# Designs tried in a protein design run: designed miniproteins, single chains, continued (2). Part 38

Each design is a single chain, and the fold is of that chain. pLDDT is the mean over its residues in the fold that is shown.

## One batch from the design tools (miniprotein)

Design m5292
Fold by ESMFold2-Fast:
Structure m5292 (fold): chain A 78 residues (1-78)
Amino acid sequence: MKSTEEIIDELIERARKELEEALKDYPEEIKQEALETFEWEAEQLRKIALKRKLSREQIEAALNALLKDILARAEELA
C-alpha cells in the first residue's frame, strides 16, 4: 500500500511534466513564472496532504485545479 507521501510525490511529478509540456512553446518569461508558481503551490499542497492525510482523489483534484489556474494565467499573459 502506497503512503500519502509516495502518492503526493508521484502526482506532483506527473503534474509537473504536464505543465512543462503545455508551456514548451510559451515565451521563456511566462514559462519561468508559471513553473515557479507551480513549485511553490505544490510544496504547500504536499505539506497539507501529509498533515491531513488527503486521498489520491483529493490530491489529483487539487493539482488539476492548480494546473488549470496556472495555464489560464499563462494564456492571458501570452
Scores: mean pLDDT 83

Design m5293
Fold by ESMFold2-Fast:
Parts: structure tokens; C-alpha cells; sequence
Structure m5293 (fold): chain A 106 residues (1-106)
């Protein structure tokens, strides 16, 4: 579990760095969201969820530009705006919902 969580953090940080270098703020917000979700899953002892997040991060790191463009369009639509403030509120909402869902599984 600990090694899997460390892998999630390393992959998330790599994705965040790449997204920043490529000027992709929506991808940065998504990567930061996945990083927080991995932390919550790890704290809840949810190994399978941490593994799913690792696979999602690997998929994003290997995704085509077209796939990333589709993901970012969907995320911006969900956030309501490409503005950093809207992306931050979207991240906070998704993270809170994720934590609530894991608490409800007890």
C-alpha cells in the first residue's frame, strides 16, 4: 500500500509538472485532484482505489494530445469556466465528494 501511494504521488507530480510546462491549467487541476484523492484513499486504507488512481495517472501521462484536449473540455464544462478560481472550486468539490463517498462505505 505505502509503495503504491508513493507511486501515485510521484506520477501526480510528474503530470502536474508536464501540464504546467504545456500550459494546461485544467490538466493541472485534474492532476492535483487525483493527488488529493490518492491521499484520501490511502488514509481510508482503500488499496484498490489507490491502484485505480495510479492507473489513471499512467493513462494521462501516456495520453495523446487529442485525448487530453477532450478531457480538458469535459473538465472545463464541469467547472463552468477555464478560470483558475472555477477550476479550484471544482477540485475542492470533487475532493469533498470523494471523501464523503468513502465515509459512506463504512
Amino acid sequence: MEELYKEALELADKLIERAKQRGRPALVAFAETLKEMARIAYEFGEEELVRDIVESLKALLNASDEAIDRMERGLVAAAGSPDPEALRRWRETVVADYKAALEARK
Scores: mean pLDDT 87

Design m5294
Fold by ESMFold2-Fast:
Structure m5294 (fold): chain A 68 residues (1-68)
Amino acid sequence: SEEKEKYKAILNSKDFKALPPEVQKEIDKIVEEEEKKVAELRAKNDYQGIVDVGVEAVVRIFELKNKA
């Protein structure tokens, strides 16, 4: 997916791969939620919404990493 490709370098980094499996699954869920939201927003031609959802996902991913 486009969202998985966008995060590929970060999610395959040593730091992210060292996270507990439960945290990795939650991060994967955030990426999948972004993919679903982006598909809906793209159908509506809401490109600002796509950017906003991407920013929210990045913030949530790093909050989970920092809490682990």
Scores: mean pLDDT 82

Design m5295
Fold by ESMFold2-Fast:
Structure m5295 (fold): chain A 93 residues (1-93)
Amino acid sequence: SSDEEDIKKLVEQSKKLVEKAREYTRETEELARENPRLRPLAERAREELEVAEEALKEAKKSPLEAAKSTMTALASATAAEEEYRRARRLLEE
């Protein structure tokens, strides 16, 4: 594959993972709006989203940066999802 094709594919994957992180961040922030005790979880989810968005900005520089962006976006999406799950569990207590 050409570097351009590899970058494009990885950037597309990174964008989908950033969208997932954004969704979990939004949902956690919505829960925190109704439940102020959840604000620290929403803040952490937002921080994870910001990390993923910064990595995505560099993704087009090279295949290596694109791969790093995808790994960072996956980690951030996972962390944002965990904050959302934690918020849901706290609401059940």
Scores: mean pLDDT 86

Design m5296
Fold by ESMFold2-Fast:
Structure m5296 (fold): chain A 73 residues (1-73)
Amino acid sequence: NLQKKIDELNKKLEQEMIDLAKKYSDEVREALKKAGITDEEFKALVEAMRKYRENLKKIIEELRKLQDELSRL
């Protein structure tokens, strides 16, 4: 049914976002070094990005729970 497809797509989206974020983190790191961003500034940016991804993961998990509750109605 439609709900099963939504759950499957959400899991795929989550995994693709993780893979994409990892790939871009390496490319962005290299670009920022060339732009003269300091190691200190880069570390702060990486920490901010990690916290952002963790928050996004929690939001996606909460959305999934709400979708499950809706399917029980």
Scores: mean pLDDT 70

Design m5297
Fold by ESMFold2-Fast:
Structure m5297 (fold): chain A 61 residues (1-61)
Amino acid sequence: ERLKQRHEFTEALRNKDFETALEIAKKLGLSKEEIEVRLSNLLDAGYITEEEAKEFLERYK
């Protein structure tokens, strides 16, 4: 269950659907560390920019 929702979170981020990703993260109660790891992996893979990652973290807080 949580693994499926974490996958949906990652897919939303890959699709640049940050509003949906934010909603999923809040519902799951993801830690800051978990979000940072996901964003770092997507940044390294070239799916998102550093600016997008920083904005997402600021919005999650």
Scores: mean pLDDT 79

Design m5298
Fold by ESMFold2-Fast:
Structure m5298 (fold): chain A 71 residues (1-71)
Amino acid sequence: MDELKEYLRKLGFSDGVIEMFLQAIELYRKGNTDLAKKALDSAVNQARNEGIPDEKIKEAVEKVEKIMKEI
C-alpha cells in the first residue's frame, strides 16, 4: 500500500484523493463491490476538481482496478 500511495502522490494526487482510492480497495476486499465503485467514482471526481489530467486519472484507476483483481 505504501508503494501505491507514493505512486499516486508522484502523479499529483492529494492525500485526500489517495485515501479515497484506498477506501475503494478496502470496500472491494469486504465484498461491497457497489460501494467500492461509488468510492472510486468519488475519488475520480475529486481528482478532476483538483485539476489532475484525465490521462493520470485513467492511469491511477487502472492501477487500483489491477490491485482489486488481485484480491
Scores: mean pLDDT 83

Design m5299
Fold by ESMFold2-Fast:
Structure m5299 (fold): chain A 66 residues (1-66)
Amino acid sequence: MTPEELADRLVEAVRRLVKAFDEGNEEAVTQASAEVNRLSDELLKVATPEQIQRARDRALEAVREA
């Protein structure tokens, strides 16, 4: 999986996490949190600092848009 694909999946997982938290769905929060952590760990292993910063910026924007 490329850093770009990992970043896309991370942003989507963050959107799911925010939605699950807003809905009070504990099971969905647990699942989405695990996915965010897994994707973040994988991104840190394969991405450059610049790619990590771009992924972080995109994830923060997803939180703000939610």
Scores: mean pLDDT 81

Design m5300
Fold by ESMFold2-Fast:
Structure m5300 (fold): chain A 85 residues (1-85)
Amino acid sequence: MDSLAEAAIKVLEQAAELFRKLGDEESARELEKLVEELRKAKEKKDVEEIIKIVERAIELLRRHADNLEVSQLEALLNMILYLLK
């Protein structure tokens, strides 16, 4: 569990940096907010909340699904989501 939450945090941080490079500062800030929410859920060991945050992050990444790097990060989050369920 701890390892999967940590992997999700890393993916979201990479996605936020990528969104900034793409000029999407607003969505990058939304991803950073989800990173903070993920850290809190991880500390509480709240698996249901972690799942909900990862699902919200996947929806955010779909905004740039035409970008190959974003698409790869979305695939990683879907794999993490599968392992959490």
Scores: mean pLDDT 85

Design m5301
Fold by ESMFold2-Fast:
Structure m5301 (fold): chain A 73 residues (1-73)
Amino acid sequence: NAAFSATAVVTAPDGHTWELSLDATPTSATFSRTDLATGESASFTESVPGATAQAAWDAFLAGLRAAGYEVTV
């Protein structure tokens, strides 16, 4: 199905700030995390349908909010 892309900035309770992104194709999704203080990044890719990527992204951000992170989309 359709490609999905999303980006959010998250701030941990200690003030550490991350830029998170998800880039999903019909056959795979790549999650990326960038430390906004250092510029260091990490990413991983999984072979998952793009149709599930949005739901997983929304659930992940909800979990971060529940854990005390500030989330800006």
Scores: mean pLDDT 76

Design m5302
Fold by ESMFold2-Fast:
Structure m5302 (fold): chain A 77 residues (1-77)
Amino acid sequence: DDKKIKDEVLDLYDEILAEEIDKLEKEHPEPLDYDAIQPEIGNKIIEKLEEKLKETSNEKKKKLLQEIINSLKDSIS
């Protein structure tokens, strides 16, 4: 089911994003300047997604993860 795999990949992306933001907020008690830290967050998300790509045996899920990784790399370059 294409929708299920896509939803799983998007949920994973959202979880990684939330975890990285939560870590930064815990390290910085002041409000974060998201514009200033966007490239750092982007690189952290890419690293986590690449880890998940290595752990994944499902070819369709690998393709979706790779597409998201490539899109993020292009956006933060």
Scores: mean pLDDT 74

Design m5303
Fold by ESMFold2-Fast:
Structure m5303 (fold): chain A 108 residues (1-108)
Amino acid sequence: AEEDRLVERFIEFLKHLPETLVDTAVGDGDVVHLEIERVAKLTPEQAARVQQALDEARERYKKLMEEKGLPDEVKEAFDAFFDRMRELVARGEVPTRLRVWTPAAAPA
């Protein structure tokens, strides 16, 4: 039950992540950084669901980036993030804590 709720929350997070990241990059004008602070283990079925949601989020994010004309540095940073996420899911892991920040608003 806890693991299922974690997976559902993460999938919901991924559904909204592309818009949140694009809005942040457009508003702040800075490169958005994403850090994975904690991970949890997944069943193969949960990993498949997260991988599908991640792929859908990546495609939606690419489309939004093209529509908003974001700089290549922003695109490269998010591509690297999605690649790292895919590697975690391939190992049967999901992030349970993520940090999103810009250089101007770095965590103290």
Scores: mean pLDDT 68

Design m5304
Fold by ESMFold2-Fast:
Structure m5304 (fold): chain A 80 residues (1-80)
Amino acid sequence: SDKEKELAVTKQMVRFLGDVVDVELALRKGQISLEEARAQLDAAIDDIVATLRKLGIPDDMIAEVRARMEASRDRALADV
């Protein structure tokens, strides 16, 4: 159902936002480089996109979710 697809997307987004916070904190503490931070978030985005495709989420919804994740990544990395 559409609601089940939306909940699956929401679950992956919550997980990703947690990863963004952890990476931003590590970057601010000097534990990782900016390049490592970007690489980690890019890998997380690709893993989530692959997971959503396996779950049968429509490509248009996956594209929207990718854009939101990329915006969150860019905002977190710009504030350092």
Scores: mean pLDDT 87

Design m5305
Fold by ESMFold2-Fast:
Structure m5305 (fold): chain A 70 residues (1-70)
Amino acid sequence: QELFDELVDTSVEILSAAVNLVATQNELRRAKAAGDDEKASELEGQIATLKRHLDELSRRSDELARQIAA
């Protein structure tokens, strides 16, 4: 049951991170449109961090799903 619970928790984290990524990308677009280069640079850094986090969570989710299926 714990592996299934971990998969559910990881899926919730993926959803949260994906929502944050989309929101941050929209903020970046607005910052660039406004000519706010400083904010745009900060948001690009946040997007890179969120993408790495999503990649890690995706790998974790795949590993957990495989373990449950085994």
Scores: mean pLDDT 84

Design m5306
Fold by ESMFold2-Fast:
Structure m5306 (fold): chain A 98 residues (1-98)
Amino acid sequence: MAIEEIEKLIEEIEEEIKKLEKEGEEKRPKVIALLVKKTALEEILRLVKEGKKLSDRGLELLRVANFAELLALKIVMKEGRPLEDSPAALADAVVREM
């Protein structure tokens, strides 16, 4: 992926998060999913900008970005309700555990 394409995807995700936050707490699982995806893409962007070859971690982060909605829903559903932690903290934890 070109650097510009990844940056555009991150910007589009930020706009979607802002819209969903205005729609209320019922959209919190989707906000968490988008934050997981954004965090993974930001880490991939950092690696690409540094001219580094994608390590096994870089490929795993790309997988997380593609499956972020399922991973976020799995975390939220484990509690039967959204966790008390901020969506950003939950997204960071998912990316770090991978």
Scores: mean pLDDT 64

Design m5307
Fold by ESMFold2-Fast:
Structure m5307 (fold): chain A 78 residues (1-78)
Amino acid sequence: SMEEEQQKVVDEAVKKLNELLKEYASRSSDMLRITQLGVRGIALLTEVELEAKKNNWSVEELRKKLEQMLAELEKEMA
């Protein structure tokens, strides 16, 4: 179903977020910063998922928006 395809895209984005946080944690001992980035990442992913549901976004539209959000979060970890 469309919902299953969207869930797979969200799951992949969560996996990418975890990989970014793990990489950041490998070079930083700032537990507060790591926690703040994790909370922010989850909040952003949740907002995108809710927006996609509200506006009946395609799987590709959802994927592109999630990739943009993860790229912006990665810049914050630089």
Scores: mean pLDDT 83

Design m5308
Fold by ESMFold2-Fast:
Structure m5308 (fold): chain A 55 residues (1-55)
Amino acid sequence: SLSADELLDKIKELIAQGKSIEEIVEEISKTHPEIKSFDELLDYLADLIQQEVQS
């Protein structure tokens, strides 16, 4: 399983590789089955960023 940091890094890598949002959601849903849509991905990312900023 991916940690929060590894998940964020993976998303950034996929974006840098030119993957679409749909492809990113598909890859992330393999390890985080609760993230099945773009909206759920954004909510998850917002939560991760909020946790990191408060550290």
Scores: mean pLDDT 74

Design m5309
Fold by ESMFold2-Fast:
Structure m5309 (fold): chain A 87 residues (1-87)
Amino acid sequence: SLETQIAHVRARLRELAAELEPHAPEVAALLRGFVDATTVEEARRLAAEFARQARKLEAEGVDPALLERIDRAGLLMVGLVALLEER
């Protein structure tokens, strides 16, 4: 069901936020805020801020393994916004 998919993506995003916390705490905080967003508009705004921070970290030459985890979270965020819009 749609609700099962939403719950699954939120759970995975929470796991990624915990994994990112010790390496990129600002990015992890944005991700937690995104998962807790009460409106689609707030979720979109936080997703855009997350994408901007990801591009900044990439430009600064952070560890490729960390960037891969950040990019994976970003893709899941885009997917969650799409699922929320279908409700």
Scores: mean pLDDT 84

Design m5310
Fold by ESMFold2-Fast:
Structure m5310 (fold): chain A 100 residues (1-100)
Amino acid sequence: SLEDEIQALIAEVEAAMAAGDLAAVRAKTEALSAKTQRAILTLERQGRLDEAIRILELVLAAYERVLAWAREQGAPEEWIEALEAQVRALRRKIEELRAK
């Protein structure tokens, strides 16, 4: 399922964070973002808003953990700003879908 695929990507991000591999965390979060965008578009087209919200909440929680980890690791400022922007975008999308 889309949720299982998203959870698998989140697990890959968590594994990369545990390994302290900044480049892998960045690559895996970019893959997670791309997969999430496609999944949400598909679910919205199908009227499956509750599933879309659930996936967005899982991804938001993962991105908040990545942001905290990136700050702790002293990651480049540009990437921290990009993560902060993504967290804000995810929160706005959840609010948008909940209003429907």
Scores: mean pLDDT 90

Design m5311
Fold by ESMFold2-Fast:
Structure m5311 (fold): chain A 93 residues (1-93)
Amino acid sequence: SLEEKELELLNEIVRHLEAAREALRAGDEAAARAHLERALEAARELARLLNDPELEEAVREAERYLAAGDLRGAIEVLEFYLGVRELKRAVLK
């Protein structure tokens, strides 16, 4: 179902963002970048699935941070989107 695919992509984004954050703490920028690229791929797929212009913009902003070598900035942009989405879900049920 659409809801199952949405949950699958959200879980993929979250797992890769957590792995990217842990890699940065360990000083492994190559691993952090690889996980961020996976998170961005899942986020692009989710944006297409939902026709979500806010997520499309978050992905573009995160890609700009990543291109500039700001891996932390890229993580924070995607985390902010996920936080806003979770708040909307909690309110709307």
Scores: mean pLDDT 84

Design m5312
Fold by ESMFold2-Fast:
Structure m5312 (fold): chain A 65 residues (1-65)
Amino acid sequence: FEPSEEQLLELKGLVGRIMGELMSSTPDLQKIAEYLRELGRRLRELGYDEEADVLFELADKYAKQ
């Protein structure tokens, strides 16, 4: 099912935060991991389980470093 405009805005906000940290001269890897986990949770709520699992795995890699 198509996500609502509100859900799309939340996803856009999370992607923007991840991009902002990645483009920073001092990226906060723990914040990137937190935003990736939240993005994964949102994607799972929308039925994108495989994509959510990839994001959770990526978040764990950032949190470990």
Scores: mean pLDDT 79

Design m5313
Fold by ESMFold2-Fast:
Structure m5313 (fold): chain A 93 residues (1-93)
Amino acid sequence: PEEFLEWIRKIQNGEELDEKGQKIVELLRKAAEAEAAGNLEEARRHLIRALSLAFGIDEETVRRLVEELGTFQRTVKALLEEAGYEAGELAAP
């Protein structure tokens, strides 16, 4: 979660993203493209990898959380809460 917050701060400040941040953005873009194309399985795979990298949690654990919660948004909220962060902290302008 700390690395994810650092990534958000860099975007807000207009700073260059590191390799990890760039990879996360690429995976989120690929997930959005797959979802738009109707390929929900591919979209889920990209989202799981992005969340695994962002939160330092293994892909299998993230996959289980996504399957249990049914949505990307609920999964992100659950991971943030497990890490001791409230969703509102990431919604700051």
Scores: mean pLDDT 62

Design m5314
Fold by ESMFold2-Fast:
Structure m5314 (fold): chain A 71 residues (1-71)
Amino acid sequence: KEEEDFERLVERVKELIQKAKEAGNTDAAKIAEDLLERALQSDNPVEQTKLLTAAALIAIGGLIDKEIEER
C-alpha cells in the first residue's frame, strides 16, 4: 500500500512537472524535477513524502505564476 501510494504520487508529480514545462516555467519545472529525483533516491519514507509534496507544490506554483503573468 505504501509503495503503491508513493508510485501514484510520483506519477502525479511528473504530470505537474510536464505541465509546468509546457506552460514555459522551466525554472519551476527544474526545481520540482530535482526534488522528485531526491525523493526517489531517499530511503526514508518521511523524507520521500516531504520531498515529493514539495515538488508538487513547486510545479503547481509554477503554473499559477504563468497564469498571473499572462494577465
Scores: mean pLDDT 76

Design m5315
Fold by ESMFold2-Fast:
Structure m5315 (fold): chain A 60 residues (1-60)
Amino acid sequence: SELEKLEKLKEELRRDIAGAEAGIQASTDPVIRLFLQAVLDYSRAMLEEVEKKIEELKKK
């Protein structure tokens, strides 16, 4: 179902966020840090939208 796909995407985004946070802490390279910060910002924004869609689907 669409709900199951969104819940899987939510779990994937949570892993991406954790990985990006760990990568930022482990790296001193400014280019790698910039890339990981972009991944973190994007993944956080997508997680918020996915959570909103899950709530909307659960209300029906």
Scores: mean pLDDT 86

Design m5316
Fold by ESMFold2-Fast:
Structure m5316 (fold): chain A 64 residues (1-64)
Amino acid sequence: SSNDISQIQQQINQIRDQINSIDQRWADNGSASSSEQQQRQDLRDQQNSLITQLRQLDPSYSPS
């Protein structure tokens, strides 16, 4: 449904913002913990999964 598509898009955008926040902290601090590296990878994997789901609901979707 349209609501499902909008919800998934919002989740993808939130994950993107979280990844960007982690990347900025790494840049600012000059170091990244193993937990931060794992969190980033988990977020990336979740984002890819959501994009796949979105494409199943809307085959015309692009991640940009």
Scores: mean pLDDT 81

Design m5317
Fold by ESMFold2-Fast:
Order: sequence, then C-alpha cells, then structure tokens
Structure m5317 (fold): chain A 55 residues (1-55)
Amino acid sequence: SDEENLEMLRFGLERLEKIAAEEKAKTGKDPSPLLQRGIEALREQIERIEAALAA
C-alpha cells in the first residue's frame, strides 16, 4: 500500500540522514553532493505519496 511504501521510504531517509550526520561528524565537512541528492530524492518521493494520500 502507499502507507507501507511511505513507512519504508521514511525509514530509508532516516538511515541516509544518519549516515550524512556521521560523515560530517567524522570529517568536519558537509555530505557528498551524491548523498545530498539521494536524501532530496527520497524527500520528494515521500511528498508525492503524502499528496496522493491527501487527495
């Protein structure tokens, strides 16, 4: 279902954000552009599903 898919995407987003935070803590630098784009893509997908559920 869209709700189950949304839960899985949110879980994936949390994992990537944790990796980004750990990378920043370890290196003192912002996450790679590729990692940032991956996080943005997941947020966009979550927003699309939330919009569909609200319709």
Scores: mean pLDDT 83

Design m5318
Fold by ESMFold2-Fast:
Structure m5318 (fold): chain A 89 residues (1-89)
Amino acid sequence: MVRLDLYTNDPLEELERFLDGLEAYLEDRGLRGEPRLSLRVEPPRSEEERRRQQEHLRLIEEFVERLRKRGLRLELDLTLTPPRPPRLR
């Protein structure tokens, strides 16, 4: 299983490279499996960041649709804060 965390304040270039790499990885695997994509959404602190967040969501939505057309289901988990892993002591 592949779990991937994204941040809405990352540059668009970073997201595009990430999605391209993920698509290539899934194609190499014959579009097999159910990858999980977790998006960490933080409140925008500026107008520029809000626009960037909207573009991030648009790119992710287009990516999910593209994979769905190829017969691959992507499990998308949208959370404001990803769950904290339990601590072992």
Scores: mean pLDDT 65

Design m5319
Fold by ESMFold2-Fast:
Structure m5319 (fold): chain A 61 residues (1-61)
Amino acid sequence: AASAASVPAVAGDAARFADLSEEELVARLDALLTQDLSDPAVREELSAISHALNEKRRAAE
C-alpha cells in the first residue's frame, strides 16, 4: 500500500540527476548550498547531486 506521508522522499539516488549536464548539476548544487543545510531533505539531495557529479567526472565524457 502506498503511503502519502507529508515527508519528501529521500533516496540519495544519483540516477535522478544522471541526465543533467555537469554545468546543470553544478548550478543545482550551488542553489542547494544557499538552502538550509540543517534540513535532512536538502542534505540528501546535495549528496545525490555530489554522487552524480562524481559519476560524470569518472566517465570523463
Scores: mean pLDDT 68

Design m5320
Fold by ESMFold2-Fast:
Structure m5320 (fold): chain A 67 residues (1-67)
Amino acid sequence: ASEEAIKLLMEHGRALDEGASPREATIRAFVSVEPNPSDETIRRLAERLGLSPEEVRELIARIRAER
């Protein structure tokens, strides 16, 4: 299931070019593919990125408010 990592890397590069941080760019890319992530998905993202689930939720909220 690493094929989606390639798509995420492409979107990640785009988000970075727009001024997002690396972690934020990863979450932005994921939300573009999975617009309504569950609590379980958020917890897994936090573990993968080395963040807390609360930090991931805050980033998602900011991204959603951004549009």
Scores: mean pLDDT 73

Design m5321
Fold by ESMFold2-Fast:
Structure m5321 (fold): chain A 91 residues (1-91)
Amino acid sequence: SALAERLERLVIEALGTRDPAERERLFAEMEELVAREVSEEDLQTARNGIETLRRFLEEHERLGLPLARSREDVEANLEKIAQKRQEELAK
């Protein structure tokens, strides 16, 4: 959907920056978009998704992963995070 495409672009932009001010701007845009376009019954689920992204970005920075510039970069970074999590659990 057009909503899903707009939200995905904001997510990729957030993954493509380490500037905390820019990230907060992008998260504010995501929250506004979700509040305006998502049904009231789905709103909490969408907000939980945004919070999950915040935690993902913290892990992304902790691991020093390269900035995402595409959907494919995001998927590659997710795989690296999952692998590092498994390695840490094995210790």
Scores: mean pLDDT 73

Design m5322
Fold by ESMFold2-Fast:
Structure m5322 (fold): chain A 75 residues (1-75)
Amino acid sequence: MSLEEIVNEAVELIQEAKKNRTVDKEKVQELVEKLEEALKTTPSSDPNYTRALVVLKELKEILEDPEKFIESLDK
């Protein structure tokens, strides 16, 4: 799976979580692991590298406090 594909899957998951106001923690954890693995072998010159770092940070924040993430959507 390319870095672009993993990033797109992660963005879709975040959008679905916002729409449904629920977090699939197992799926978020899987995508964190996939992104971290892909980033280890991806050159920083890849056009999706910076986007992948931003998405990874968002997913990790969601895993730290899923309840706070859902509550933040109501503000």
Scores: mean pLDDT 79

Design m5323
Fold by ESMFold2-Fast:
Structure m5323 (fold): chain A 80 residues (1-80)
Amino acid sequence: DAEKALKEANEIALRLLRDSSPEVIAEARRKADQLDAKSRALLDSDPSNPENRKKALDYDIGSGILRIAIGVVRSIERKK
């Protein structure tokens, strides 16, 4: 469910803070893309359904957390 997906996203984000290896970054990126796809599918199926909107929001929050975490660790590692 969407709440489980959000919890998983938070766990992956915490792993990124401890281990910014390419493998963990790739895992986070794949998860963010998966959550974006699920959010879009729910909104496309019935955009007026408040339950679908709530689930889509949870997926969007999870994806956002992952993308922010990826951006932060990459920014720290990126040198001029």
Scores: mean pLDDT 79

Design m5324
Fold by ESMFold2-Fast:
Structure m5324 (fold): chain A 95 residues (1-95)
Amino acid sequence: MAEDYRRMAEGLRRLAEEIESLKDAPPFEREVVGALALIQLSVGRIAAEREGDTELAKWLREAADRVSQAIDAGNYEEAAKTLREAAEKLEEYAK
C-alpha cells in the first residue's frame, strides 16, 4: 500500500506524543493540537476511501469520534492511545 499511509502514521504518532502533555497546557494549545489530530484522522479516512479500504475508513471515522470524546472529557491519555492505534492500523494497510 501507499507510502502516504506510513507518513500519516508517523504524523499520528507525533500528535499522540504532543496530546499526552496537554493536561496542563493553555486552552489555545489544547484546541490547536486537538484540531490537528482530528484533521489528520480525516485525511487518513479520505485516503482510505480513495484506495477502497472501506474497513480502514470506517475504523478511522470511529477513531476520530473516540479522540473527540476523550478530549472533551479531558482524557488526553486515551486520546493519545487511540491516535497510536490509528497509526498502527495505517501501518498494517501500508503493507
Scores: mean pLDDT 81

Design m5325
Fold by ESMFold2-Fast:
Structure m5325 (fold): chain A 91 residues (1-91)
Amino acid sequence: SLSPLAKKQFERIKKLLEELANNPDLTDEQRREILLQIASLALGMVLFLTDEEIDAFLKELEKWKEKYKDNPFVKRVIELIIEAIRDYRKL
């Protein structure tokens, strides 16, 4: 089972992706702030979560990528999160 910390980080990234998908009125600055928050959360997850929890999250990201397949921007953001997590794990 996932720790409370892992569940909280999953929920935070999910909410940020939902904001990017559902809010057409976001300014470029607001979009950049959301992307920066996502990148910071992904790094924090690699630093503080177990390998099992990170692998569980990567599986959730693949599911969310399929969910957003018709939203090219959000799909690309999810792909970048997956790559960032993989790269951060190499640090």
Scores: mean pLDDT 85

Design m5326
Fold by ESMFold2-Fast:
Structure m5326 (fold): chain A 112 residues (1-112)
Amino acid sequence: LSSQLFQAIDLFNAGKLEEAIAGFEELLKQNPSRGQRALIYAGLALIYLRQGKIEKAIEYAKEAVRLDADIAPVLIAQLRRLAKESGGKYQEEVDKIIAAIEEVLASGETLP
């Protein structure tokens, strides 16, 4: 699982978004731990944001934070970094995803 997770992350970093999605989806079938599942969902949220699939990005970001609230500051930081690196192109979309994350945290829907 760990080597396949790093391979999927490498595909994401290389800009091979469809291949990274396929890799993460395959990892989800291998019964990952809660923490591994949270990381995979966070990765999918970032990929779907880059593809302009904002509703999917919101869905996966919420699921990642529900599984592990500790992922929220890291995911929010990476979302803000993507907005900055895009020259503000993703700012409105990033703001929507962050608002959804904050709503999950406020609702108490996170796992213990």
Scores: mean pLDDT 80

